# Designs tried in a protein design run: designed miniproteins, single chains, continued (3). Part 26

Each design is a single chain, and the fold is of that chain. pLDDT is the mean over its residues in the fold that is shown.

## One batch from the design tools (miniprotein)

Design m8884
Fold by ESMFold2-Fast:
Structure m8884 (fold): chain A 96 residues (1-96)
Amino acid sequence: MSKKEFDLEVIATLAAMGLALLRRISKDPADQAVLSEALDRFVKGAEEAIKKGDPKKAAEILRETMQAASDALTDPELAAEVRRLGDIFAEEIEKI
């Protein structure tokens, strides 16, 4: 495995784990559903981008997924955290 592919897989895994943890701590079933859909969409989209070695596409999928989730979340603090994490992980992926 190349270092670029390894770095991309690690960062994508950490981003997915972040979404899963936020879903677990959320007490609103609607927000849990939003985060579950975001996690599924990101994992599916990132898998193809990682396989093709396209970090820019992986970062775009992450930004779009986190923005859509943030806009749909009812908890403003949770929405702000999803947006913040999305920006951090997308910036790290873009450096690959």
Scores: mean pLDDT 81

Design m8885
Fold by ESMFold2-Fast:
Structure m8885 (fold): chain A 99 residues (1-99)
Amino acid sequence: SEKRRRELLAEISVGMVRIIYGVFKIAMKRAETEEEIEEVLREFGELLLLALREAKKLGEEAAKAAYEEALRILEEIKEKYGKEELVEELEEKLKEILE
């Protein structure tokens, strides 16, 4: 089923975003300074952008699912770490890839 294939690719794409977030959370536990926190967030952003670009190659449903999961994660990061400007810049870059 074509529908089944699209659902599986979307699930894989969401899973990739979640794995990247898992690595980010481990790195954040080790960050002690504002500079280290911002560096970890910047590198996380680059990986998230890469994951969305790869999801887009798998199809629109995969790209949308990865994008929605990325936005959910970025909202959580904004609430916990207060890096609103960096998060908003990353949200804009993610949106540009989806378009």
Scores: mean pLDDT 88

Design m8886
Fold by ESMFold2-Fast:
Structure m8886 (fold): chain A 94 residues (1-94)
Amino acid sequence: SKSASVTATATKDGIYRWKVTVESGSATVKTRLYVNGKLAAEKTVNSGETGVVTAEAKKGDVLTAEVTLESGSATVKTQLLDEDGTLLGEVTLE
């Protein structure tokens, strides 16, 4: 299986979003968001779906956002966003 991740530091206190879109192909994807190494949220995202997991973080916390292709083959696009929609990081899984 293939996996990709984004790591960023929380710029302010708030709710952070890990947005995962299975754009093309046929696949099942597992998405996880960690705060300071602790799993905060996880979700399974299927072909044609956009899944969002959220976690609360304080300024200075380390956010690690992971996406794993569990089955199938697809292009998966991701964005790690703060509460205002500011992009902190993105990765494509193929």
Scores: mean pLDDT 85

Design m8887
Fold by ESMFold2-Fast:
Structure m8887 (fold): chain A 65 residues (1-65)
Amino acid sequence: SAADAARAARQGRGAAEAAQLLGLTGEKRDNAIRYGELGAQLGEAGDAAGARRYVRRASEVLGMG
């Protein structure tokens, strides 16, 4: 749904911001930001499934930092 896509977009943006603020470095930081931004872009485009997929990947990377 559009609401699910919008929620996933906010989660993706939040994940990218969290990677910057939590002091992640190197490949982990870059991956968390990249996946978070991809999730946000797909969510803003209305692709809730694609957005959730990348938000999950960003969250996995953030769990290591």
Scores: mean pLDDT 82

Design m8888
Fold by ESMFold2-Fast:
Structure m8888 (fold): chain A 63 residues (1-63)
Amino acid sequence: SMPALFLVALREIERGNIELALPALLEAVKADPSLKPLAIEAIRRQPPSPARERALEALEGLE
């Protein structure tokens, strides 16, 4: 499933607003762990930045 929260987060990531998207992205992945690989891929498509690295670390840390 792709909850509305995840879609909103992906749109903000596409706009380069990783920091703004991260709380919603983490909440969506916690609710549906099957979204984790998709979330990581979306973040990895963005240019290297402190926000990108923090987001990847936070997503990988979800267990």
Scores: mean pLDDT 81

Design m8889
Fold by ESMFold2-Fast:
Structure m8889 (fold): chain A 76 residues (1-76)
Amino acid sequence: HMREEAERHLGKARELIRRARELARKGAPLSEVLDLIHRAAQHVREAAEAGAPPDEVARLQREILEVAREAVRLDQ
């Protein structure tokens, strides 16, 4: 069902964002952090298509951008 599919994708996006932030904090290569961010963005898109609430989608998109900016900043 669409609702369960959306929640599954939101859950995967949250997990990938958490892992990306943790890897950035530990000084992992930028390429590894960005790979997780790309996967998280894909799950957010799939969640939106499955009918996830727009506010939750927007929140996760903001978190993805924040983690990406921080990862790039730390790579400097």
Scores: mean pLDDT 85

Design m8890
Fold by ESMFold2-Fast:
Structure m8890 (fold): chain A 89 residues (1-89)
Amino acid sequence: LEQALQALNEELERFLEAARRALEAALKTGDQKALEEIRAAIQRVADALLQVAQTAKTNPSQLPQALQQAAETVREATRRLEEILREAE
């Protein structure tokens, strides 16, 4: 459990940094498509975290799996933001 929480925290830190940089780049260039994709990535991460909270209440035995799935979702969202940053170069 502690390892899954640590992995999720590490992925969230990477996501927040990527989101900040992507948002800054999109605002600088006025890229509306990038802004919509950033919004979608944030929504996916929020939904994943809400699912973890729900699992903790209804199926606590499945919490380690929910945390691992959330970490994977966050990692995928981060990768998408990094792609946006590369295209902005």
Scores: mean pLDDT 83

Design m8891
Fold by ESMFold2-Fast:
Structure m8891 (fold): chain A 83 residues (1-83)
Amino acid sequence: MEEIEAEGTLASLADAEKIKEFAKKANEVPGTEAEVEVEGNIVTVKEKYTETDDDGTVYRVEAEIVYDTETGKVKVKLKREPL
């Protein structure tokens, strides 16, 4: 199991690069589920997809991104579990 959690502003997130790469891969995989919720100034994006490693192990990946459009703050959670 792999779990990544990051919090900051868009300009200050040092680990944003890895999180962006995981999000890009999700968009390339058939069967990706994406949900976007908007509540006032808060935008929440939830993504679920499956990833297969070189050894044939299938993983479930869940990502949750919460963005505050008023403050520019971002919270990201990423979970990766073998199926």
Scores: mean pLDDT 64

Design m8892
Fold by ESMFold2-Fast:
Structure m8892 (fold): chain A 120 residues (1-120)
Amino acid sequence: MPEIKELSEEELKEKVKEMEEKLEEMKKLYEEMKTASEKEFKELAGEFLSIGKEIVEIGREIGYTYNDKELLELSEEMEEQLKKLAELIENDAPKEEVLKQMEELIELAEKLLEKAKKLV
């Protein structure tokens, strides 16, 4: 088992705030992608994936600190859904299918944030 030091209350609050800010960035990218050109769509999708991965890492840090199984399971589920999104982008899937996967990721990120906030 890795020696994970317990996050301080101050560090936890900062991590929750970072997760909230990143979720708002994901929502903004999703709205921009609805009207984006094909070239811009792929670039914005890459940014969305990057932000999603950062949310997963924060969720894991909080989940490990509190030994919260639900937060760890939600983080793992989000990582799996991000891999599906990456595959859709790599395979040039239809815009509508990519946007639907992004909607599911946003809903999952919202659940992660809600659970993280309850641990403060």
Scores: mean pLDDT 84

Design m8893
Fold by ESMFold2-Fast:
Structure m8893 (fold): chain A 89 residues (1-89)
Amino acid sequence: MLSQEQAEELGRRLMEKASEILGVPVSKTEDTLAGEVAEYLLLTLLLRPELILEDPEGAARRLQRRFPELSAEQARELVEFARELYLEM
């Protein structure tokens, strides 16, 4: 299991990536779509990492279903980033 410090770092980096992809300033991300997307990815990695690690294409489809404002390409890029980031921990 990830430590609290690892979970906080994971959340921070997911927030930065979501802000970059969606074109939102990081300082204003918490109350935006980018913040909600980052939180969803963080919770998925903490509770069910296999959903992202074993089926990244399915995870991208689930992310886009939850956040229909995301393009399929944005959802895929976010899931691939989350997968790579988790594997670095």
Scores: mean pLDDT 80

Design m8894
Fold by ESMFold2-Fast:
Structure m8894 (fold): chain A 65 residues (1-65)
Amino acid sequence: SAAARAAVEAGLRAFEAGDLDAARAHFETALSLDPGNREALGGLAAVAAAQGDVAAAIEYLRRAG
């Protein structure tokens, strides 16, 4: 959806700015709108990896396919 796409784009901008909390919130919003959104799952994997949670990052990537 357009709303899920906008949330993914906001998450990516927040991630690039180093705001991991905002990035996570935006990607979680995208998943609430589209539970299978691969870009949002990839974004959550990137946030988890940046926070040192490698196990969570791998799980999000597995869910993304």
Scores: mean pLDDT 89

Design m8895
Fold by ESMFold2-Fast:
Structure m8895 (fold): chain A 69 residues (1-69)
Amino acid sequence: MSKQEIIDQLKQLKQETIDHLRSRGASEEEIQQHKDLYDGAIKLAQKLSTEQAQKLLDAVQERVDELKK
C-alpha cells in the first residue's frame, strides 16, 4: 500500500467511526474528541515512513473492528 492510500484509509476509518458514534447517539463532544484523535493519527502518518504508517493503520483498524462487534 502506498503512503497516500494509508492516509486515505485513515480518513475513511475516521468517517466510519464518526458515523458509528452518531448512530449510537454519542454527544458532539465525544465525536469531536474522536475527530481530534484521528486528525492526530493522520498528521503522524504523514511524517512516518510507509512501513510505520502501515503499522499505525493496522492498529487503528483493529480498534475500529473491536468497536463494531
Scores: mean pLDDT 82

Design m8896
Fold by ESMFold2-Fast:
Structure m8896 (fold): chain A 70 residues (1-70)
Amino acid sequence: MEDLEKEFEENIEKALEVVRKYLKEKQGMTDEEIDRHLARLREALERAKKAGYLIEVDENGLITITPLKL
């Protein structure tokens, strides 16, 4: 009940942590570069949610964005 918004935030944070680990381990990016990249990704996801897109995040951090507008 409480909190679809909180649950969404937690799932997004989990997804961003998975991306962070990947960029650090596999791409060798600095923490500053990763933080900037993740901030932009989070902003895009928040904009999609506000635009009425269905955003689903699984327990492994995989993000699926489904447009409600065809």
Scores: mean pLDDT 68

Design m8897
Fold by ESMFold2-Fast:
Structure m8897 (fold): chain A 91 residues (1-91)
Amino acid sequence: KLEELAERLRELAEWARVNPPAPNPEGLQIVQLLEKASDALKKGDIESALEHLKQAKELLKKAMEKFGKRPEAERLLKELEELIKEVEELL
């Protein structure tokens, strides 16, 4: 359900804040995009949520290329790809 996906995104954003996937400012920007996606899902704005999630994924991939593949970034990428798929199924 939409509320369950929004809560999972909120939890993922909180996890990423404690376990940064990249140095700041990129790490913080990724967290902010996840928070925006969660807020959009809570409002029923699936398209905006999906755009924010795709932006977070692109920024994360670029950060991994620049700063190296850390376990936190790889875990976040996997979780993010699963969430993107589930959100796309709501369209």
Scores: mean pLDDT 86

Design m8898
Fold by ESMFold2-Fast:
Parts: sequence; C-alpha cells; structure tokens
Structure m8898 (fold): chain A 80 residues (1-80)
Amino acid sequence: GSMTVFILVGDKLYILETTEEYGEFILKLEKENITPDVIAFLGEDGEAVIINTKTKEVEYYKNMTKEEVIELIEKINKEL
C-alpha cells in the first residue's frame, strides 16, 4: 500500500508496510488484550498522524520521512 504504519508496544517498534500486515497485527493485539502505546501513519506524500494512546493526543505533521517518524516515536517512548 501507499502508507506505512508504526506501532509502539512497550519498548518494541513495529513497522508495517501493507494494509494486510496492519490488519493482522491489530487483530493479534486485540486477541492478546494489548493496547499499543503509540500508533503512527505515514503517507507517501509525507503527511503523518501520530497518536499517543496514553495521553490521548493526536498530532499531525507534513513533509515527514520514515526516519523522522521513528525518531519522534523514540522521543515519545522515552517520556512514557
């Protein structure tokens, strides 16, 4: 797909490149009663949405790379 999904669960960051991978991963988390700490979406146009599930804050970014999204999630994880 044209979107990358980033999911932080504890100290592990998962990067999912397809809608199918994302769907399968979310179903696994639901079955195990695991809530992700951060969920982020990055489009091919560089538009990003970052959701902090602990604070319930949603932030929108433009002109982001995958590396910049990863760095931002790592920064959020250090503050958790």
Scores: mean pLDDT 83

Design m8899
Fold by ESMFold2-Fast:
Structure m8899 (fold): chain A 75 residues (1-75)
Amino acid sequence: MEAPPGGLDTEYGAETPEDVAALEEARAEADALGSSYTLTDGSARTRAAVLRTIVEASRRLGRPLSATVENLPAA
């Protein structure tokens, strides 16, 4: 069958265990910083990127941040 394990490098929208793990870690870090966030849509990759931005901003400012992101693209 044609399904090489490394064939996802150029594919977008493919949810990998690494993307899910990154999202979970970013969520835990945001929560630990006291930051709050609301994400309604979007892929794990998109949500992880948003949470990473919140985490880094919270760290740079030395205070919790609150962010609501609605209508994230699904792809």
Scores: mean pLDDT 64

Design m8900
Fold by ESMFold2-Fast:
Structure m8900 (fold): chain A 80 residues (1-80)
Amino acid sequence: KKKKEEILKKREELGKQIRTRMADVQAAFAAAEATRAELSKDPEKKPEGDAIVANTRQARADAVAEGSKLEKEALELFKK
């Protein structure tokens, strides 16, 4: 049987990883939006800017999904 302290420590480590990754992805998203805004001044380059933002949004969505999966795993370990 795992001790409560071991589960809490693992949960804290997962929380730190999620927060760090979300901060990095959010910074990348802000940079991508700034790039899109600059590219949108040229109508021919708007699709390129939109693609950059879409790729960064997907990376953020993937990071959120991974974080939710890790949180669920930590909660399941706590229940057992």
Scores: mean pLDDT 72

Design m8901
Fold by ESMFold2-Fast:
Structure m8901 (fold): chain A 84 residues (1-84)
Amino acid sequence: DVETAARGAALFAELALEHVEAGDLEGAKRTVELALRGLDGSPPTPGLEQVRRFLEEALRHLEAGDLEGAKEALQQARETARRL
């Protein structure tokens, strides 16, 4: 359901942020990828699609080595998911 998917996304976004703060970019990327897979099969609600977009944005920033962009996107994913 939406609540379970949102809670999972918020927890993974928080874990990915912790990996970024620790300098573990590979761990951060894998955590974001797991969060995105966790959203597969979830209801396509506007809120969950917004969370997915922020997670995809975070992954692009991590791949580009833009840590500040990644942190901002992950913070937005976490906050959006927590509001669902």
Scores: mean pLDDT 84

Design m8902
Fold by ESMFold2-Fast:
Structure m8902 (fold): chain A 81 residues (1-81)
Amino acid sequence: MSPEEREKRARESVRLLVEEALARITDPAARAEIEAVYEAFLAGELSADEAFARIVRIVADALGSEAADAVIQRWAERVAA
């Protein structure tokens, strides 16, 4: 896979995770943290793996580990489609 294709897939993967997390979180502070992580990723300050880990942690801290697992499951289904 080309570096450009890998970068495109990484960006799409993180975008889908952000959408799933924001669909479940109503707390303004947690939503702002997720948006800040996404902006840092888009600015090249975070890798896709670092952005993924931080977003999952924010969901777990806001809604619990079961909600974080549900976000990951829905994200995985969308990435596979």
Scores: mean pLDDT 84

Design m8903
Fold by ESMFold2-Fast:
Structure m8903 (fold): chain A 68 residues (1-68)
Amino acid sequence: SDAEIEAQIAKARAAFDAGNYDEARAIALAIEKKLIAEGKKIPKPLLDLLVELGVKELEEAVKKVIGE
């Protein structure tokens, strides 16, 4: 249900806010995959979280390249 999707998005956001980026990514990507499989649009809270997770992944990749 849409309420279940909202609850899962909230769980992913809570993991992100706690600094558990790997857990947040795993949950967010699982929701995205489910929504795509069901032909549904990605809701804005999930889209915003995916963007923020992408920024974190880029920050981690940049630190790795510059030897940090």
Scores: mean pLDDT 83

Design m8904
Fold by ESMFold2-Fast:
Structure m8904 (fold): chain A 74 residues (1-74)
Amino acid sequence: SEEERALTKLMFAGMAELVTLQLKIRQGQQPSPQEIARAQDIRAQLRDAAKKTGNQVLADLAEQIDAALQQAQR
């Protein structure tokens, strides 16, 4: 369905954002304002989708992105 494709695409986008933030943290680099804004947008979309669907994978991914954003914004 369109909804299933959208959720799958969002999950892959969330994983890509998490990997990007984790790499920046490991390299001691601060993410750019654009990278932060993109990650915040994807986090919000994941939280909204998790709330509407009850999907724990999306909820867990959003919280991992949240933790990475907090760590990267030192």
Scores: mean pLDDT 87

Design m8905
Fold by ESMFold2-Fast:
Structure m8905 (fold): chain A 66 residues (1-66)
Amino acid sequence: GGEVLAETERFVVVQRGDEVVAHWTGPEPPTPSQETGMHMYALALAVELGLSSARLELGVSREEAL
């Protein structure tokens, strides 16, 4: 797995190598606003940590995200 950077009931943010990956793990699909917010959060973390990229992954379980 990757290093867990943030975890909530609805999402997990993980560092995987040179990338920050935000995983939506909530029971309902995210709204466009929530999706954008998570992606922006992952991008901000990537910049802060000096990593090359960030992305959002949808439709994964919390166990698979960790």
Scores: mean pLDDT 77

Design m8906
Fold by ESMFold2-Fast:
Structure m8906 (fold): chain A 69 residues (1-69)
Amino acid sequence: TKPLDEKEIEAAVLEIQAAVVRTAWKNGAPLDEVIADLERLLKRAEELGLPDSVIQWLRDELARAKAEA
């Protein structure tokens, strides 16, 4: 069986963190904190060279949060 790729593990961790941020946003977390958290996740995803689909999704979420600010 092929072992798990380190990038797949990092992507899964970031997906969990992004889900937490999104849940906090839906539950009325301050928009500035949501934006800051999404910016940190996007920077980390770019530094790790995660799949374009993950990076693009984070960019879209960040753009949505900034548009509501």
Scores: mean pLDDT 78

Design m8907
Fold by ESMFold2-Fast:
Structure m8907 (fold): chain A 58 residues (1-58)
Amino acid sequence: SADIEALGEEAGMSAESARTLATMSPGLARGAALKGGIDAGKPEAGERLAEALEQVAP
């Protein structure tokens, strides 16, 4: 949870938004993280967040 929140902040989103992504379906959470990173001008951070979300989800 803390790692997801930190990665979310790096990707230009709030810790609360990053935590919300962790409760979504894996595919939807991954897509949202990647797009969020691109939109924030931090695509690499979005990719790291997406990878972390995939590792936490089944």
Scores: mean pLDDT 74

Design m8908
Fold by ESMFold2-Fast:
Structure m8908 (fold): chain A 53 residues (1-53)
Amino acid sequence: MEEQLKKDYETAKKEWEEADKLFREKGPDNLSKEERKRYAFARERYLLLKVES
């Protein structure tokens, strides 16, 4: 894999970990619509890039 793709993967993983941590700390029912959307986006991004790495 290219260094650029690896860098994108590391960034996506970090964003996903932050979103997951927030999800766990607040609980799913206490997330705002914006926070839930960010969680879903971070998860999708991470999973797509994980296939490459």
Scores: mean pLDDT 74

Design m8909
Fold by ESMFold2-Fast:
Structure m8909 (fold): chain A 96 residues (1-96)
Amino acid sequence: ELREEVSELVGETIRLIGLINDPNSTKEEIREAAREVIEEGEETADIAIERGDVDTVRSVARILKTLGKLLPDEESKKELLELSRKLEERAEELEK
């Protein structure tokens, strides 16, 4: 169910934000959490695309873009922002 995937993505997003704001977090923990958000975001977006749910695809892209701007790790930042851009392009194509 798309709702369950969205819930999982939100949970992973909250976890990543918590790690970014925790002074005891390591760079490795933040990278691992960012990877989990990317994987969950891809899964959620794939289901939304299959169903033609443009609003959900855009919401996922926005979450990834916001997290990409907040991340101190340059590699994870680039991956999140790149996925966000690709999803925004796919959402635009689905509306045509």
Scores: mean pLDDT 84

Design m8910
Fold by ESMFold2-Fast:
Formats: structure tokens, C-alpha cells, sequence
Structure m8910 (fold): chain A 83 residues (1-83)
């Protein structure tokens, strides 16, 4: 999802990038909620919204940075759930 979102931005397909950012954010938020971490779920939701806004505004470097951060947070949550 994150790699696909970054690829869409590099191709200038902002609409596809925003959709993929939304999907990545939803998956990470769901995982945080399943772990009972409401504060982290909120943080992830806010980061996803910022990434989508950056993409819409043509700030692709900020959007890519935030997409990578969302992927990192999702990976951390997946590792926590794996126990």
C-alpha cells in the first residue's frame, strides 16, 4: 500500500495516492484499536489526513515522508499483535 501510494505520487496520480493513503491509514487505525491503543489510533488517523492533504497540495516530499511513517507505525503494531 505505501509503496503503491508513493509510486502513484511519482506518476502524478494524486487521486490514486489519496485512496491508497486512506486504505493504509484505515488498516493501521484498525490495528491500533484492536490493541486498545486509542491514543495511537488517533495519531495514525491525524498522520493519514496530513499525508492526504500534502498529496492534494502537491507537497509530494511531505506526503512520501508521512506515508513511510504510517508504514513504520503499522509494522510496529503488527509486531505487537503477533505475540
Amino acid sequence: LGEEAIRALEAGDVRTAQRLIGLLTDEAVKLARELGDAARAREIFELGAQAALAAQNGDYETAKRLIRELERLKRELEEEKRR
Scores: mean pLDDT 85

Design m8911
Fold by ESMFold2-Fast:
Structure m8911 (fold): chain A 101 residues (1-101)
Amino acid sequence: RLSDEQVFLVVRGQLEGLIAWARARGMEDLARELEELLAEIERSSALEALRKMIAFLEEAIARVEEWARRHGVPEAERDAAVAELRAMLDTARLMLADVEA
């Protein structure tokens, strides 16, 4: 089983990366919400942190697709960004399954 420390290390790293990604693209609202999520998970159990991250990522995928459409982002760039978010979501789901076992 993954330890709480291992879960928090991965979740923190992924969220910090996503915050930087959102800021680089001028998605200030998403970056702020991600910073709020990061602060919230630091006060959560590993299980709760994973659940919150999964819920946020499911919503974030739709928000990134809409942002890309509104800003005329090339399909390849949009698809790459969505694929990265889906990979993060899949990783979080696998970690959640391990922690719940």
Scores: mean pLDDT 83

Design m8912
Fold by ESMFold2-Fast:
Structure m8912 (fold): chain A 90 residues (1-90)
Amino acid sequence: MSEEEIEAAAEAAYRNTVAKLAPVLSPEEAELEGEREGKLARAAARLRTEAEALASELPDEELIALAERRMEEEKKRVEEEMARKRAELE
């Protein structure tokens, strides 16, 4: 994917999440969940693009292991960031 496609996917995930949760959560919590989903979508799309670029240079087994490890690290990083922001709201 291009960088613009990655950002478009992240923006779509953010907007869709905010729109979906705004009637159920507070606006601030809906915004926070949108930001979380946007960051995760961006990380996933970027890692996929990097894996596709490296597919000819690394064995599939190593590529999958690398992508899974990096995605797990990004999920943890995003969750910690969101927990920190949530704490600042209260």
Scores: mean pLDDT 77

Design m8913
Fold by ESMFold2-Fast:
Structure m8913 (fold): chain A 98 residues (1-98)
Amino acid sequence: SEAEQRATELALRSLVLLISIGGEAYVLELMAKKSKDENLKKRLEEEVKRLDEEIERLRREIREAMQNNDIGRLEEIYRRAVELSRRATRLIQEVYNS
């Protein structure tokens, strides 16, 4: 159905973003391990944990929304994934400029 196709497209777009965010979180974890600043290291480790937790939450919500063909929910999830991506990129930029 058209609803199933639209749901699949939105879910795929969100999941691709979450994979990208996961890669950025891994880079942040590696940057934390290389840091000699104990406070920055601890902060980055906490931020990475929060990114990983939000990725897993969004993955679960995508699964539920897809089962119900809930297009409005999938559009909301996609917007949240975009904002999470922006947050991860800003964290990398902040560490690089420190």
Scores: mean pLDDT 88

Design m8914
Fold by ESMFold2-Fast:
Structure m8914 (fold): chain A 56 residues (1-56)
Amino acid sequence: MEVPDEKELVERAEKVGRNGALTRAEHRGRTVSDAELEAYGKRAGEAARKIVEYMK
């Protein structure tokens, strides 16, 4: 069992954030631009970083 470091957690959060935004948009019948997907991913990554720093 491998404990992911902060960098991996942030990268995973960015992917999950992008996928979540896509899924929500598709569920609501709308499309999301690449710029919006990057913004959602970046926000998720920053949130993950803050959580990791809080847990230290």
Scores: mean pLDDT 73

Design m8915
Fold by ESMFold2-Fast:
Structure m8915 (fold): chain A 65 residues (1-65)
Amino acid sequence: APQGTEAGIRAQQHLIDSGLVSELEQDGVFDEKTEEALKKAGIPPSVVRSALDPDGDGVLERAPA
């Protein structure tokens, strides 16, 4: 199963703290729940994925700038 990183967990926390998503699992993984939360917030998941999961492995590797 994909494993999260500290940077990925911080990225998910930043999305919650910024009010962009109401609830998100903070495991550092770009999973289906993360995509659903982004879609509900009106954010294209592909934009976040290309910035935070450039390897396409489902693991978030960077915090948002």
Scores: mean pLDDT 67

Design m8916
Fold by ESMFold2-Fast:
Structure m8916 (fold): chain A 99 residues (1-99)
Amino acid sequence: SRIEELKARARELRERLAEALREKAPEEERLELLREIARVETEIFVLQAEEQGDEEARARVERTGEEVLRVIEEARRNKEPFEETLARIDEVILAARDA
């Protein structure tokens, strides 16, 4: 299924991000991996919401995904510390989680 393919891709990307953090890869590389993870995870959640016929959940997931991508793009432009970017992303996800 498309969802299973995307879950495998998300796992691969998370492993690559963990390795990049261990190897102290450039912030731009870490942010690019984070961006790819955000895109893949958003697609997974959109597809899951569509399977359940939950239009509200689908719209919420799409909005949250766009906000996360916006945070990552702003962090890249402003050379924001990676840990601060992760905290901002967590805040966006937390705000959307149980709405």
Scores: mean pLDDT 84

Design m8917
Fold by ESMFold2-Fast:
Structure m8917 (fold): chain A 94 residues (1-94)
Amino acid sequence: SKEGKEEFEEEHRKLIEKVRNEYVPLYERAEEIDKELAEEMYEEMEEIDEEVKEAGELVRNGDYKKASELLRESLERVEELVEKYTEKLRELLA
């Protein structure tokens, strides 16, 4: 439906903005101070990228509801990762 498509586009935008504005800056800082932590953070981001690809397949099949649900779960995961890596970086810099 038109409504389902608009919801999907909104959830996708929220996820991309969260990654760009909060996760990527943490990742860039990790690359400067701890290469192992940066590698871990990159692997987590690859998992989110796979979830976005899965959401894209759901959209191709017309399942906007499941696609939006998956993106909401991905957003929650990114929020948890931002909190986790903010704390880890704080500990490393203490």
Scores: mean pLDDT 88

Design m8918
Fold by ESMFold2-Fast:
Structure m8918 (fold): chain A 90 residues (1-90)
Amino acid sequence: SLSARKQALAEIGRLVSRAEAELANLQKTLDEDQFKAEADRLLERLRAEIERIKKEYNVPQLVVELEVIFTRDAKGNYKASLLVTVSFEP
């Protein structure tokens, strides 16, 4: 239903916002290699929670893809951003 889809997306949005805040905090405290390891664990947890939400709201057509994008600033410091792609399969 549209209501279930809307509720699932809202809950996923809240989880993503919390994950982004956690990644930002990890980036401030860890070196690049340590950050990559902890980011992988965070993404594994986030994927499991999203799968739970998909089952709870019965929206199996919902596809959520998560990636951490690494860049370098002009000073050579690493920066990380969470890329979230949301789509529905027919």
Scores: mean pLDDT 85

Design m8919
Fold by ESMFold2-Fast:
Structure m8919 (fold): chain A 55 residues (1-55)
Amino acid sequence: MEVFEELKAEIEKRLTPEQAQEVIDFIEALRKEGFSDEVIREHAEGVIDALKARA
């Protein structure tokens, strides 16, 4: 699986469907802006941590 697709699958497993969609939309926007997969993963982990802390 490609790194980006793997990250999306991880997000879907770790979050509720609503939260997963928000994070996926965010990382897809970063991808379109030309950020690297490494930077995108770091941002995704930060958002996931914030959402988990608030849940």
Scores: mean pLDDT 78

